# Designed miniproteins, single chains: the designs that were tried, part 30

Each design is a single chain, and the fold is of that chain. pLDDT is the mean over its residues in the fold that is shown.

## One batch from the design tools (miniprotein)

Design m1027
Fold by ESMFold2-Fast:
Structure m1027 (fold): chain A 79 residues (1-79)
Amino acid sequence: SAEQQLLRAVMDVLIAELRPRNPEVAAQLEEIRAEFERTGDAEAAEQKFVELAASLSPEEQEILAEALGRAQAAVAAAL
């Protein structure tokens, strides 16, 4: 669906943004993306993302939030 394509696009940009700043978190997001690609389950992917974010330090959460904001803006601009 268009919604699934949009979610994949945001995840791809988010992972690319995070790799140079936090490669361990980027790798965990790649696992979530791979599972989403296999299952198509956006709710499960969102739940895994929330669990990942909650497990991070405050500094890592800030980096993730900044990267997510940039990823969302980049995908919106490409639409």
Scores: mean pLDDT 83

Design m1028
Fold by ESMFold2-Fast:
Structure m1028 (fold): chain A 107 residues (1-107)
Amino acid sequence: GSEAEKKALEYAKKMAEAIAQGNVDEARKFLDEAAKYIVESSNPGEVAAKVLDYLAEGLKKAGRPELAEQVRGFAEGVRTAYELGLLTPEDAARIVKEVGDAILEEL
């Protein structure tokens, strides 16, 4: 529902702030919390894409603009695949976690 979407995006913003500050452990915790709310949201694909857009914003602020552009590509891919019925809500949340974890390991 709308409250799940709101919480997913609140945690995604905190993740972006943690990344900008170089706090990878806190960013991972906020990523995990955001992903939990994707499945419960009214539009899981759009919320998943927005979580990845916040990840990209945090990366840009951390001085990683090329990595941010790659993550924005994943955000558009998830949005499109979900709109085409290729992903379940659980698939969208899993992709966000897998992409996010791989990116945070690079930092």
Scores: mean pLDDT 90

Design m1029
Fold by ESMFold2-Fast:
Structure m1029 (fold): chain A 85 residues (1-85)
Amino acid sequence: AVEKAVELAQKLGDLFIEEAKKKGYTARAGFALLPDGSVVLGVEIFDENGNLVGRNLVRITPSGEIEIIEADDKEFVEKVIEKLK
């Protein structure tokens, strides 16, 4: 159900913000519902000087599968997703 994808997007967004903060960075997270019931979560990461250092996009399916669409730091994205398990 779409509700599961939305709940996972909220949790994942919070984890991205927390993990970025541990690195001394800040993050902005937002998500959009797609017509197929999936959610796209976008996360922009900024360094301590306010410079954009990365954009990351993940798709969460209605079944709760997480797909990386785009990642400027793939290792960071994979680490954050792993914490959701």
Scores: mean pLDDT 82

Design m1030
Fold by ESMFold2-Fast:
Structure m1030 (fold): chain A 68 residues (1-68)
Amino acid sequence: SSAEVEALEREALRLLLDHLATDPAARAALDSRKGTVSLEELRAAFGDDPRVAEAVRLVEEARRLAAE
């Protein structure tokens, strides 16, 4: 369902934002760019973090369910 797809995407974003809120370096980078850092930039900088990896998996699952 649309709600299920949206829930997965929101959880993925939540994981990425939780990492950002927890990492002082990530917060400083966001502040220096006036909050305009994209999710792609966050992933490129922190892709080795398990929360970022899980967020990518959830986005892929959401896209698959939307196509099903």
Scores: mean pLDDT 71

Design m1031
Fold by ESMFold2-Fast:
Structure m1031 (fold): chain A 91 residues (1-91)
Amino acid sequence: LRDLSVSINLQISGNQSGAQIDFIITARNAATGELLAYDRQQRIIQANQIISLNLRIRGVQPGADYIIDAIAYDAASGQQLGSRRIRFRAQ
């Protein structure tokens, strides 16, 4: 089993400068749907800012496929402002 640190860049659009944004990051096994990592981060950001989000995933099996989802929501309205999905195979 391996521990991995992953970084995801997410561009936010449609927000006002100084808005509070909720970022939700999840890592799942692609075959089983098992949740391996979850993080929620809150940030006050400038309009159209690119945000770097970091997630540590533990217990990764070599040869298995994983899906990482990062989603940004306006904290006040709950409106989704951006999302990114990455799929990778562990080495």
Scores: mean pLDDT 81

Design m1032
Fold by ESMFold2-Fast:
Structure m1032 (fold): chain A 86 residues (1-86)
Amino acid sequence: DRELKTARYAAAIHAAVADSREEVERTVEEAIAAAREEIADPARAEAAARAIREGAEEGLKYREENPETPKEELAKEILEKGRKEL
């Protein structure tokens, strides 16, 4: 489960520092495609895809709730939250 949590928080950090929602969607799509190619087990690949999407949504939400916070600080807060759950 640590791998799925890592994927989720990586996606959240990426979403928080992206320049646009379009960049977030592209990064999510590419990460999910890579996971599906690298993970032979369909159930585990789907779990990774879900973790990536959930992470990106959390990162976008954090950014929307903190519009005046610098991207670097948002990334730090998400990283610390991830460390507490890992």
Scores: mean pLDDT 78

Design m1033
Fold by ESMFold2-Fast:
Structure m1033 (fold): chain A 63 residues (1-63)
Amino acid sequence: ALSRAQGEGAGRLAALLSGGGEAEARRAYDNASKGTNAEEAGKLMAEAGVPEEIARGAARLAS
């Protein structure tokens, strides 16, 4: 599992880079980080509206 701090940082960065909803991306990633790996966290950020390319990059940086 990713640490909460790493997950929150990645979610915030991904939302800012995508121009999307930072709060929504952060909530999705914060929830995911409680028991997920980087791949699942990236998928959940993409589902929250973060472009898949940015979500994958942010998740990899967080892991």
Scores: mean pLDDT 61

Design m1034
Fold by ESMFold2-Fast:
Structure m1034 (fold): chain A 89 residues (1-89)
Amino acid sequence: DPLERLRERYERMTGRKLTPEQFDALRQYDDLLLELMQLLENNASKEEILRKLKELEEVLRQMEQLGVPKEIIDLGRKLLEGLKKILNK
């Protein structure tokens, strides 16, 4: 889990734990990402996949507003952009 690994890295580097709200937003993102991967595996419609991508982008924005570290946000964005490229192939 890339975001869980970044959370652990951040907590190790700073000696600080993420807030409960930040951690909950991260879990929501991870859950939505897993759902997106399952949709891709099951050959779901492009409409369903795009809707899930939009939900992920909205949660990522919420994470940024909650003060989740930029490193975690940047990885989340790169992952979504990578998935969009795969979808366009």
Scores: mean pLDDT 77

Design m1035
Fold by ESMFold2-Fast:
Structure m1035 (fold): chain A 81 residues (1-81)
Amino acid sequence: MSDEEIEEEILKLVEEILYAKKNGDTERYQQLKAKLQELIEKAPDDVILKAFERVKKLSDEYKEIVLEIATNPKIIEAIKK
């Protein structure tokens, strides 16, 4: 998976997680959150940071979703600002 593909997959997963959460689809929310966490663990930190900077600019709701799942301090800092 290329760095660009990882960035796009992170954006897609965050969007899908937000929709699942808003619709009350708890099973899908947990599945998507787990998938995103696995992708974050495997991806380079700089690619993750770029993806989350893009997510942050889309909406505050996306920012909240990412903060719930991010365990890397650098990612948390990028999203909080």
Scores: mean pLDDT 73

Design m1036
Fold by ESMFold2-Fast:
Structure m1036 (fold): chain A 83 residues (1-83)
Amino acid sequence: MKPASQEQKDELLNLLNEKYDELLAKAREAGLFDLAKELQENKGIWIDMIENTTEENVQFVKDLINEVKEGWLKRIEILKEKA
């Protein structure tokens, strides 16, 4: 399999940064500082996965980033109700 192009990797990194910066801001606004730290650590793992992605997996990784954002948003809402 051919590795993803640098342009494809840059697109995924830009998407990741956009989504995680939104999540981080929302977690901080809700006072969920432990969750914000977890989000920062998780972002690092995603960066490593994107650097190792293949051309065949680019769309799948893009879809996963969007799905993961929705999961984190739900977790923020649940924890916000408990705080």
Scores: mean pLDDT 83

Design m1037
Fold by ESMFold2-Fast:
Structure m1037 (fold): chain A 73 residues (1-73)
Amino acid sequence: SLDEAIDKLTEALQLPDPDERVEKILEIAKENPEAFAEAVERLTPGPVGRRLAELIRNGDFEALRAYLREMVG
């Protein structure tokens, strides 16, 4: 669900290691891409959130990993 995706994303963002944060976010995105894309759009309105949602919906998890390393690392 969307609420579950938001909860999981919030927990992942609290992880102290940037690499662990990125991998956990990718795990959540792979589990339910649609719910995760909606969660990202809600939490990060604007061009960054739109770009993240696009990468998630496209299933391009390698491009998503690279983008997340810039945003979360």
Scores: mean pLDDT 78

Design m1038
Fold by ESMFold2-Fast:
Structure m1038 (fold): chain A 79 residues (1-79)
Amino acid sequence: SELLELARRADAAAEAGDREAFEEAMLELYALMARVSVETIREQRAKGSQVLNDFLEARLEADPEALARLEAVARELEA
C-alpha cells in the first residue's frame, strides 16, 4: 500500500531524527490522502504506523490531540 509505505517512511525518519525525510514523507501523505477514498484510508489504518494513525485521527476524526502529537514529533525533529 502506497499510504502504508509513506507512513513507514515517516516513522523511520522520525526515529532517525531526519527532519527533511520526515517532512517529505508527510507532504506525500497529505497529497495521497487528498486523492484516496475515506474507506481506503480507514482500511490501511489497521495496518499502519503510529504516525499514520495519529495523522488519520487528526484528519478524519477531528481529534485535536492526535494533531498535537503529530506536531510535537515535527517540533522534536526541528530541535
Scores: mean pLDDT 64

Design m1039
Fold by ESMFold2-Fast:
Structure m1039 (fold): chain A 59 residues (1-59)
Amino acid sequence: ATFTQEDINKAAKIVGLKPETVQLALNDPDLLKAAENKTASSSSQSAALLAYHYHQQRE
């Protein structure tokens, strides 16, 4: 499944990061695994986790 730009933009706005940074984080398999386990170590990981959460709720 592909993350929508809306989910990425929403997560980026909440965390205060650029959407591009969030999208790059979502391409990291370690960050996707951390998102699945609902853990985060940085703002980028928090934004990726939030975008992953929105994506899962839409599926």
Scores: mean pLDDT 67

Design m1040
Fold by ESMFold2-Fast:
Structure m1040 (fold): chain A 84 residues (1-84)
Amino acid sequence: SMQWTEEDVEKALKDIKEQLKELQKMIASGELDKDKLLAELEAKKAEYEAQGNTKMAEIIQAIIDAVKNGNVEESAEKIVKAFL
């Protein structure tokens, strides 16, 4: 297990939030089809669940939530928590 410092957690939260914001910009610009992206993410989540990889399934669900609801901060926190 990797031990994360508070600084490591803050950096990861910032980096993940920026990636999720960039994803939202790509959806808004039409570079990514939101409905197609959601279908692909739901399929990946189901694959990870079938493999018993609950941590990856939770990460994919957090990305789905960010795409659907725009809750970038909550999704970033859930993703970081899954790595701890």
Scores: mean pLDDT 82

Design m1041
Fold by ESMFold2-Fast:
Structure m1041 (fold): chain A 109 residues (1-109)
Amino acid sequence: REEIIEKLEEAIKLLEEALKLVDNPELKRILERAIEIIEEVLEIAKNPKPTKETLLELIAHILDLIGDDIEIEKLEKKYDIPEEAIKLIRKGIELAIEAALELIDYIFA
């Protein structure tokens, strides 16, 4: 549980650092959306409930983060985005998805 919270907090920090490095307004909007999704997962992690509603919400957040990653990959092909920002984004999203999956396992397994 504590490790899951730490991963989610690190994911938010990495994406906030990436926001400082990028000027593309579309990418900024996607990163801000991803941060909001991770903050919602973090709130679930702080007070987890073993309900169908919680499971569906976590699955929806994971799918949204995967969707954001796909959109960011498309932007990387169109625009010159700093490689440092790309590394932070990739690590942040990967940590968030990993933490959300670990949270599902913790609550339901």
Scores: mean pLDDT 85

Design m1042
Fold by ESMFold2-Fast:
Structure m1042 (fold): chain A 90 residues (1-90)
Amino acid sequence: MSFKEKLEEEKKKRKELLEKTLTDESAIEPLLEKEKKELEEYQKLLEEGEKRGKEQGTYKEDGGIKLLKEKIEFHKSIIEELKKIKEEKK
């Protein structure tokens, strides 16, 4: 599945970026800000999608909602990891 393959590729790239933040503190803040902005955008899309799905009675079976939740969870995990690295470097 193309989305699943893309998500796995994104996870791999994010691990490489996280490894860079361990050696370069100046990379932490820009990446953290970018991830927070993307998370906020996906959370907004999820809220709109959930509202539409509930109105149409298809919410629980909407594949788009499921994929969006997986995307949000992934970005949350990256943000938490970046926060942990930042605190350990302080």
Scores: mean pLDDT 70

Design m1043
Fold by ESMFold2-Fast:
Formats: sequence, structure tokens, C-alpha cells
Structure m1043 (fold): chain A 70 residues (1-70)
Amino acid sequence: SIIDLLPPRGTVRWTSPDGRPVERSYDARDIVAAIERNAQDNVALGLADDPDELAERQARTVRGHLEAER
């Protein structure tokens, strides 16, 4: 399950166009749902053949980004 690849809760940070720092917390369940939906949509559009493989690849990318913030 791709949820096992992600921390239970994460934080992302960025700078808004007006120079204000922004920080948001998110739940791994919401990330998993978004990744799985994106994978299904890409398969429906003919951009990928395996939604599970695409979802796992995307989850590993997100995990790497979250771990880089630690």
C-alpha cells in the first residue's frame, strides 16, 4: 500500500508571490487519495498503463521531498 511509503502527517513550505512565507500541514490519507486519483486519470487518458505502478512512483517522489525537509 502506498500509504506505507509516506509519513502519517507532513508539512510543505513555500514563499507566496508577495514574499510571505507559507507553511501547510497535510494528512497522508489525503495525499494517497490524490495520487491514486491522478494515476487513474492518467491511465484513462492513455498516458500510463498501470495505475498502481504510477501511484507508487509518485508516492516515492513525494516521500523523497518530505524527507528532504528533515
Scores: mean pLDDT 71

Design m1044
Fold by ESMFold2-Fast:
Structure m1044 (fold): chain A 88 residues (1-88)
Amino acid sequence: SALEEARRLAEEVAAILEEGVRRAEATPDPKEALKVLREAARRAQGLMARARPLVDSLPPEEQERIARYLEPAARRLEAKIAELEAAV
């Protein structure tokens, strides 16, 4: 179903964002860590853009649940980018 596919894609986006943060934390050079985070952000944005027509076809309540599900991972990545940009 569209809902099951949208949830699967949301889980893939979350995994990309979370893996990006983990890889950045394992990267000693702040400049290289920033590149890792920015690449994860680009990959996540690309997948979200491809998923948009599917997500837009869902009821508003389900769209809100997907957004809420992704928000913690997105905020963690954004916070890590801000932290490293301040260090570089």
Scores: mean pLDDT 88

Design m1045
Fold by ESMFold2-Fast:
Structure m1045 (fold): chain A 91 residues (1-91)
Amino acid sequence: VSEEELKKLTEAVKALNSIPGVTIERDGDTYTVTISGTGEDAAKAVEQLKEISKIPGVKVEKSGGIYTLTVTAEGEDKEKILKALEEGINA
């Protein structure tokens, strides 16, 4: 994963976490994103999730209003991706 991709991931997660009705919860290498918002807020959240899905080493799966982000990268790339996700959430 590149520094540019890590920056895009942090910014997308930061944007996602700023949207009303979005909750992000971490369990190990998995993040659960719940979208309880509707209309424009839901559309913005889906847009950020699409951007996150483009990042190598991150898998995004949808089940209704719940999205699961799984870090599939290994070793140093996994640590970099987890750090970028946490920076976005805590920004």
Scores: mean pLDDT 81

Design m1046
Fold by ESMFold2-Fast:
Structure m1046 (fold): chain A 100 residues (1-100)
Amino acid sequence: AMATATVTFADGSTQTLTAPDLGGLLRKLVEAAAAHRGQDMTATGVTAPNGTTLESAELRDGRLLLRFRQPDGREVGMGMTVDEALASARWVAETRQRRA
């Protein structure tokens, strides 16, 4: 099963993102946020196979705000800058290549 999210940008454009897992989807979301710097965006509609749901992702004032719901009903919020998120995504990709 593919993880899928629809992203809406402040200019009214939409983009559908798909990935085999939640981690891949979050990476694509961070890349989309970096490509659309200076625009607010929202994304919703992702449930991972383990039952974790991405309730919302919002880019505002250069900050990416993520809200997750865990299978037990707990909400977890995370906030980071687009630059911090992009650096983390690049580090993960480079580490994976070094292990391969």
Scores: mean pLDDT 66

Design m1047
Fold by ESMFold2-Fast:
Structure m1047 (fold): chain A 58 residues (1-58)
Amino acid sequence: MAGDLNGNGKLTKEELERIIKALSEDGSGKVDYEKALRAVKGLTEEQKKYVKELIEKS
């Protein structure tokens, strides 16, 4: 891709994964879903689903 598709401060899946791991005590990604949503405001429904999957898969 030639450039930023969004051009905004929109979080990518990779960025969401890094944030979730940073919020976990042991780096496993096992975090309270509501705590994760509070830390990352303005998530779309798709991003919320991805965050939930990251926590479930940890």
Scores: mean pLDDT 67

Design m1048
Fold by ESMFold2-Fast:
Structure m1048 (fold): chain A 68 residues (1-68)
Amino acid sequence: MEEEEKFERAVKVLENLVKNLPIGTELPSVDQLAGLLGVSKEIAERAVKYLEDKGLIKKENGKWVVVK
């Protein structure tokens, strides 16, 4: 339950962040996002993967970039 709550919160925060950023903007590293969101690296990785699956971000040259 705590892991799902952390994941859901991380997704919502990242979706709001992405919606406010121009296309082509580079996101902080997964390690930095984990620290900023107060979650484990695994939860942060899962959250960014969810946004990638939604087509909101893509991984380019080791970094996550806004595409929508």
Scores: mean pLDDT 79

Design m1049
Fold by ESMFold2-Fast:
Structure m1049 (fold): chain A 95 residues (1-95)
Amino acid sequence: SAARQALIDDLNQDAADYRAKSEALRAQAPTADDPADALLMADTYQQVADINQDIAAKLQAGEISVSQARHLYSTQTTGLLLRTIGDIEDRRLGL
């Protein structure tokens, strides 16, 4: 369906965007105020990219519905990103 293809395209674009963010942060990490936090965020962005790519692949193969894909995105991708941001913020506020 058009809705299925649009979601696959969005997931693939999101994966590419997060991969680019991961690479940019990894390149900047040696000169960051907190290199370890920069690398942790870069690793998280790479994991988010991988999750989006996996969801897109399953959706394209017909293994999951559009509704299931949206649920996986919100629970796996957004949840992981928010946890890492929270962990970094908590450490910075604790210093």
Scores: mean pLDDT 85

Design m1050
Fold by ESMFold2-Fast:
Structure m1050 (fold): chain A 60 residues (1-60)
Amino acid sequence: MKTDVEFFTSVDGVGRKLAEKLVAEFGSIDNVTPEKLSEVDGVGPVKAMKILTALAEHRR
C-alpha cells in the first residue's frame, strides 16, 4: 500500500493539498473521526461523508 496522502487523494473530491492537510491533522487514516473532519478547512459534509465511506470500505 502507498501513503495516507494517496488514500485521501483516491477519494472523489479530495485534492492533493486537502489530502496533505488531512495527513498533517490526523497523522494516520486510523485517527480519522467525523468530529475532527468537520474542523478541517475545506472539508464540507459531502467530502466528510465520502472520506468516511472510503475509510469504512478499507477497514479490517
Scores: mean pLDDT 74

Design m1051
Fold by ESMFold2-Fast:
Structure m1051 (fold): chain A 78 residues (1-78)
Amino acid sequence: GPVSLAQQAVNAAREGDIDRALSLMDQAATQLNSLDAEVLVGMARISYGVGRLTGDEEFARRQVIRAAEQLVELAQAQ
C-alpha cells in the first residue's frame, strides 16, 4: 500500500539511493491519487535537480528524505 511504499522511499533516500526513493514516491503518490502527494514528489524532484546542479548532494538527499517522510504522513491521513 502507499504507506509501505513511502516508508521504503524514506529508507532508500537515507541509504543514498535517491533514484529508487523517487520511484517509490511516484508509486505511492499514484496509489494515493492525491494532488498533494503529486506536488510533494514534484518538489522533491526539483530539489534533487537543484542539488545535482549546485553540487550540494546533502541538500538534495535531505529534501528527498523530508518529502518521503511527509508522503508517509499523507498516506496515513487518507
Scores: mean pLDDT 85

Design m1052
Fold by ESMFold2-Fast:
Structure m1052 (fold): chain A 80 residues (1-80)
Amino acid sequence: MEKVLKEVKETVLKYIEENKEEILSMSEEEQALLINDVIAEALKPYADELSLEEKLKIHNEAFDLAKKKIEELKEKKKKE
């Protein structure tokens, strides 16, 4: 689980960094839907290795990290 959690978090952060301009132009609802999709795609290779509870834990942790990263990018944009 810990290895998968790290990989999913890294995948989400990389996606946000590579698509930051598009993501920052989205509403909070659109951002949430997009991040949920990215996490779901990152979990697909591990679907048979993880319980439902483990998938939910990884999803929640990665989503929280993604939300924090988006807020950091918003603050950085204000500071130039």
Scores: mean pLDDT 80

Design m1053
Fold by ESMFold2-Fast:
Structure m1053 (fold): chain A 74 residues (1-74)
Amino acid sequence: WQAISEGLLHDNLAVRSAALKVLRVVVDDQGENALDEIDEIERKLLASNDPANIPTLEELGVLVLKVAVDKVTP
């Protein structure tokens, strides 16, 4: 999780993209167990107050929504 968090907060967009791909795989594997870690990463991105992080925040929102939907509709 630390490496994923660092990758998503990285200055290089290619590194952020790679970290997002890894995060999607981990979320697909762990489901709701990943939500606490996603919340912490989202909090760090929001605290940076950098518009360049908006696409990453949108992807995190999509992942959270997917986990919530999968939990409600088995």
Scores: mean pLDDT 72

Design m1054
Fold by ESMFold2-Fast:
Structure m1054 (fold): chain A 77 residues (1-77)
Amino acid sequence: SLEEEIARLLAEISGVDEETARRFLQAAKDGNYLLADLLAREIAKRGKLTYEQVREIARAVANGDLEKALELAEKLK
């Protein structure tokens, strides 16, 4: 699925595990903004992705635009 591809890319770029990336995408999709923010900080903490870049991906996912979320993640490689 597109969600699995996005999770894989986020894990690969940031160095977090795929489970952390999947939890982040699910939190964003569910509108759980507090959990999504906490996981976004975890994804950004190694400095490979900025917090703002992770937030843009979260917004695309929250809007149901998985194709845009995938494009955003791929541009960060």
Scores: mean pLDDT 85

Design m1055
Fold by ESMFold2-Fast:
Structure m1055 (fold): chain A 104 residues (1-104)
Amino acid sequence: AIEKKKELIDEWVAYLKKVIESLNVSDEVKEKLIKIIEETKERAYKLIEENESADSIYSVLNDGISKMAKILKEAGVKEEDINYFAGNSQMAATVMKSEIEKLQ
């Protein structure tokens, strides 16, 4: 169901927002990351409404994670901390993809 797929995206977004708020970066950097997550949510919602594949949705989430990683790199965050953030975000996206694949 479309609504249940959107709920899974909302859970992923809520998770990442909590992670971002816990990051040791400036409020300005956090605001940029939140904007990318919200834009990623809108793109994922559109794919869900268009009945696109779980792979297409997952691709959009990974594109969002890559954009956030670039912002962190430009902000001078250490590569190890960026990799930790990106890895955790991608793991959460992988779990969500699996749940979307189970939906009718």
Scores: mean pLDDT 86

Design m1056
Fold by ESMFold2-Fast:
Structure m1056 (fold): chain A 57 residues (1-57)
Amino acid sequence: MSDADIQASQQVQEQYSEKLEEAHAKQPSPQARADYSNEKGPEINRLHRELTEQLEK
């Protein structure tokens, strides 16, 4: 992997983390936050994959 690929993946992760933190702040319980993270897991993986493919091209 190139450093650029790693950096881009980290950027996507950080952007998602910020949005996730805001979403968690609106969740009424820790369980609801965990459920949200589990549901969004596949979505963040897709974003990482898409971004990595864009950088590789």
Scores: mean pLDDT 66

Design m1057
Fold by ESMFold2-Fast:
Structure m1057 (fold): chain A 66 residues (1-66)
Amino acid sequence: DLMDKAKKLIDNMKTAYINKDYRSMFKQQMNLDRIMGGLDDSNKAKVDKMRSKAMNDTSLDISRLA
């Protein structure tokens, strides 16, 4: 379903971000935006929250607190 696809795309974005593959990360973000167009407002909010948390958590993991 669309929620499972959204979760997979968020995982793909995390992997690209860790690998500093910003081109691939952007491509996965575009794919996620397309899927979000097919979700209701409740599921859009859930996906947006999941994306924000995943990217923030990944950024913290990469940066390691200086």
Scores: mean pLDDT 79

Design m1058
Fold by ESMFold2-Fast:
Structure m1058 (fold): chain A 91 residues (1-91)
Amino acid sequence: MAAEVQRAAQEALAKSEAAKKAGAEVEVSQSPFRPDSMLVRVKSKKSGGEIVSLVGRDGSISSAPIGTEPMTKELAQAHREVTDAAAETLR
């Protein structure tokens, strides 16, 4: 599961022009709090901004910015594209 979600997220990241502009990286891990949910982290190497999302099999997505770095439009778009791909993989 986590490996499949990570593959989908990484593929979405590679296809995203917003992610390339933001220098975005993605990490996917199993949520320790919800066994049927994945934790998706999208981080910008350029701005240092990071968004963490909890993605459930029910299609629920809960996102929170991490740290004090400002959110760029490119990072926000990359996060949306990556998180949507992760959610589709869990459905």
Scores: mean pLDDT 75

Design m1059
Fold by ESMFold2-Fast:
Structure m1059 (fold): chain A 81 residues (1-81)
Amino acid sequence: VEEIVKQIVEEALKAAKAYEEGKLEEAEKHEKKVEELVEKLKASTDEETYRLALARAVAEIAVELGLASEEEAKAFLEQVE
């Protein structure tokens, strides 16, 4: 589960950077990889573990991209747990 979550975060950050650089095709490639990894995560674990793992990935991505503070990410995770 941790390996897939790490890959989701890495690919999502690559997609965001590609968008900022105007590399739309590269961004789409990384977005597709994120979708594939999310589906793999869902297939590899139970519903609760999937939900919590995905929430952690989303929170980490938001903080890394400056879209959310660490405090906002923590509040979000408390709501899904």
Scores: mean pLDDT 76

Design m1060
Fold by ESMFold2-Fast:
Structure m1060 (fold): chain A 56 residues (1-56)
Amino acid sequence: LEELLRRFIEAARRDEVGLSLARMMVAVMKKYSDKLSEDEKKAAEALEREVREAER
C-alpha cells in the first residue's frame, strides 16, 4: 500500500493527469475510510496532503 501511495504522490507532482489520478485515489480512500486500518488512514492523509501541496 505505501509503495502504491508513493507512486501516486510522484504522479501528482509530474503532471495534471497524475494529479487527477491521485485525487481520485484520495476520494476512494475517503469514501471507504471506515473500512481502512489506522495505518491505512494515515497513509491516505499523507497522500491527500501531498496532492494538496502539488496543487498549490
Scores: mean pLDDT 74

Design m1061
Fold by ESMFold2-Fast:
Structure m1061 (fold): chain A 76 residues (1-76)
Amino acid sequence: MDTRIKVNQAIAHAWKLFQEGKVEEAIAELRAAYEASKDDKTSVANVLRQLSLIYRRLGKEELAAEYEAKAKEVAA
């Protein structure tokens, strides 16, 4: 229960950082959330999907597709 709440909070904070132009900090926050979520496949898949969305917004389509594929694999 606590892991999902913490991961959702980290995702919200990462998007706030991204909106403020703090791209590297936003990605670091999501990577930290990924490490913290290893016990919950749903949280892992959600973090990977958020990383894909950020990379897509940065125009890094190949990297975005890689993270989307990883998210689908974890969710399966």
Scores: mean pLDDT 83

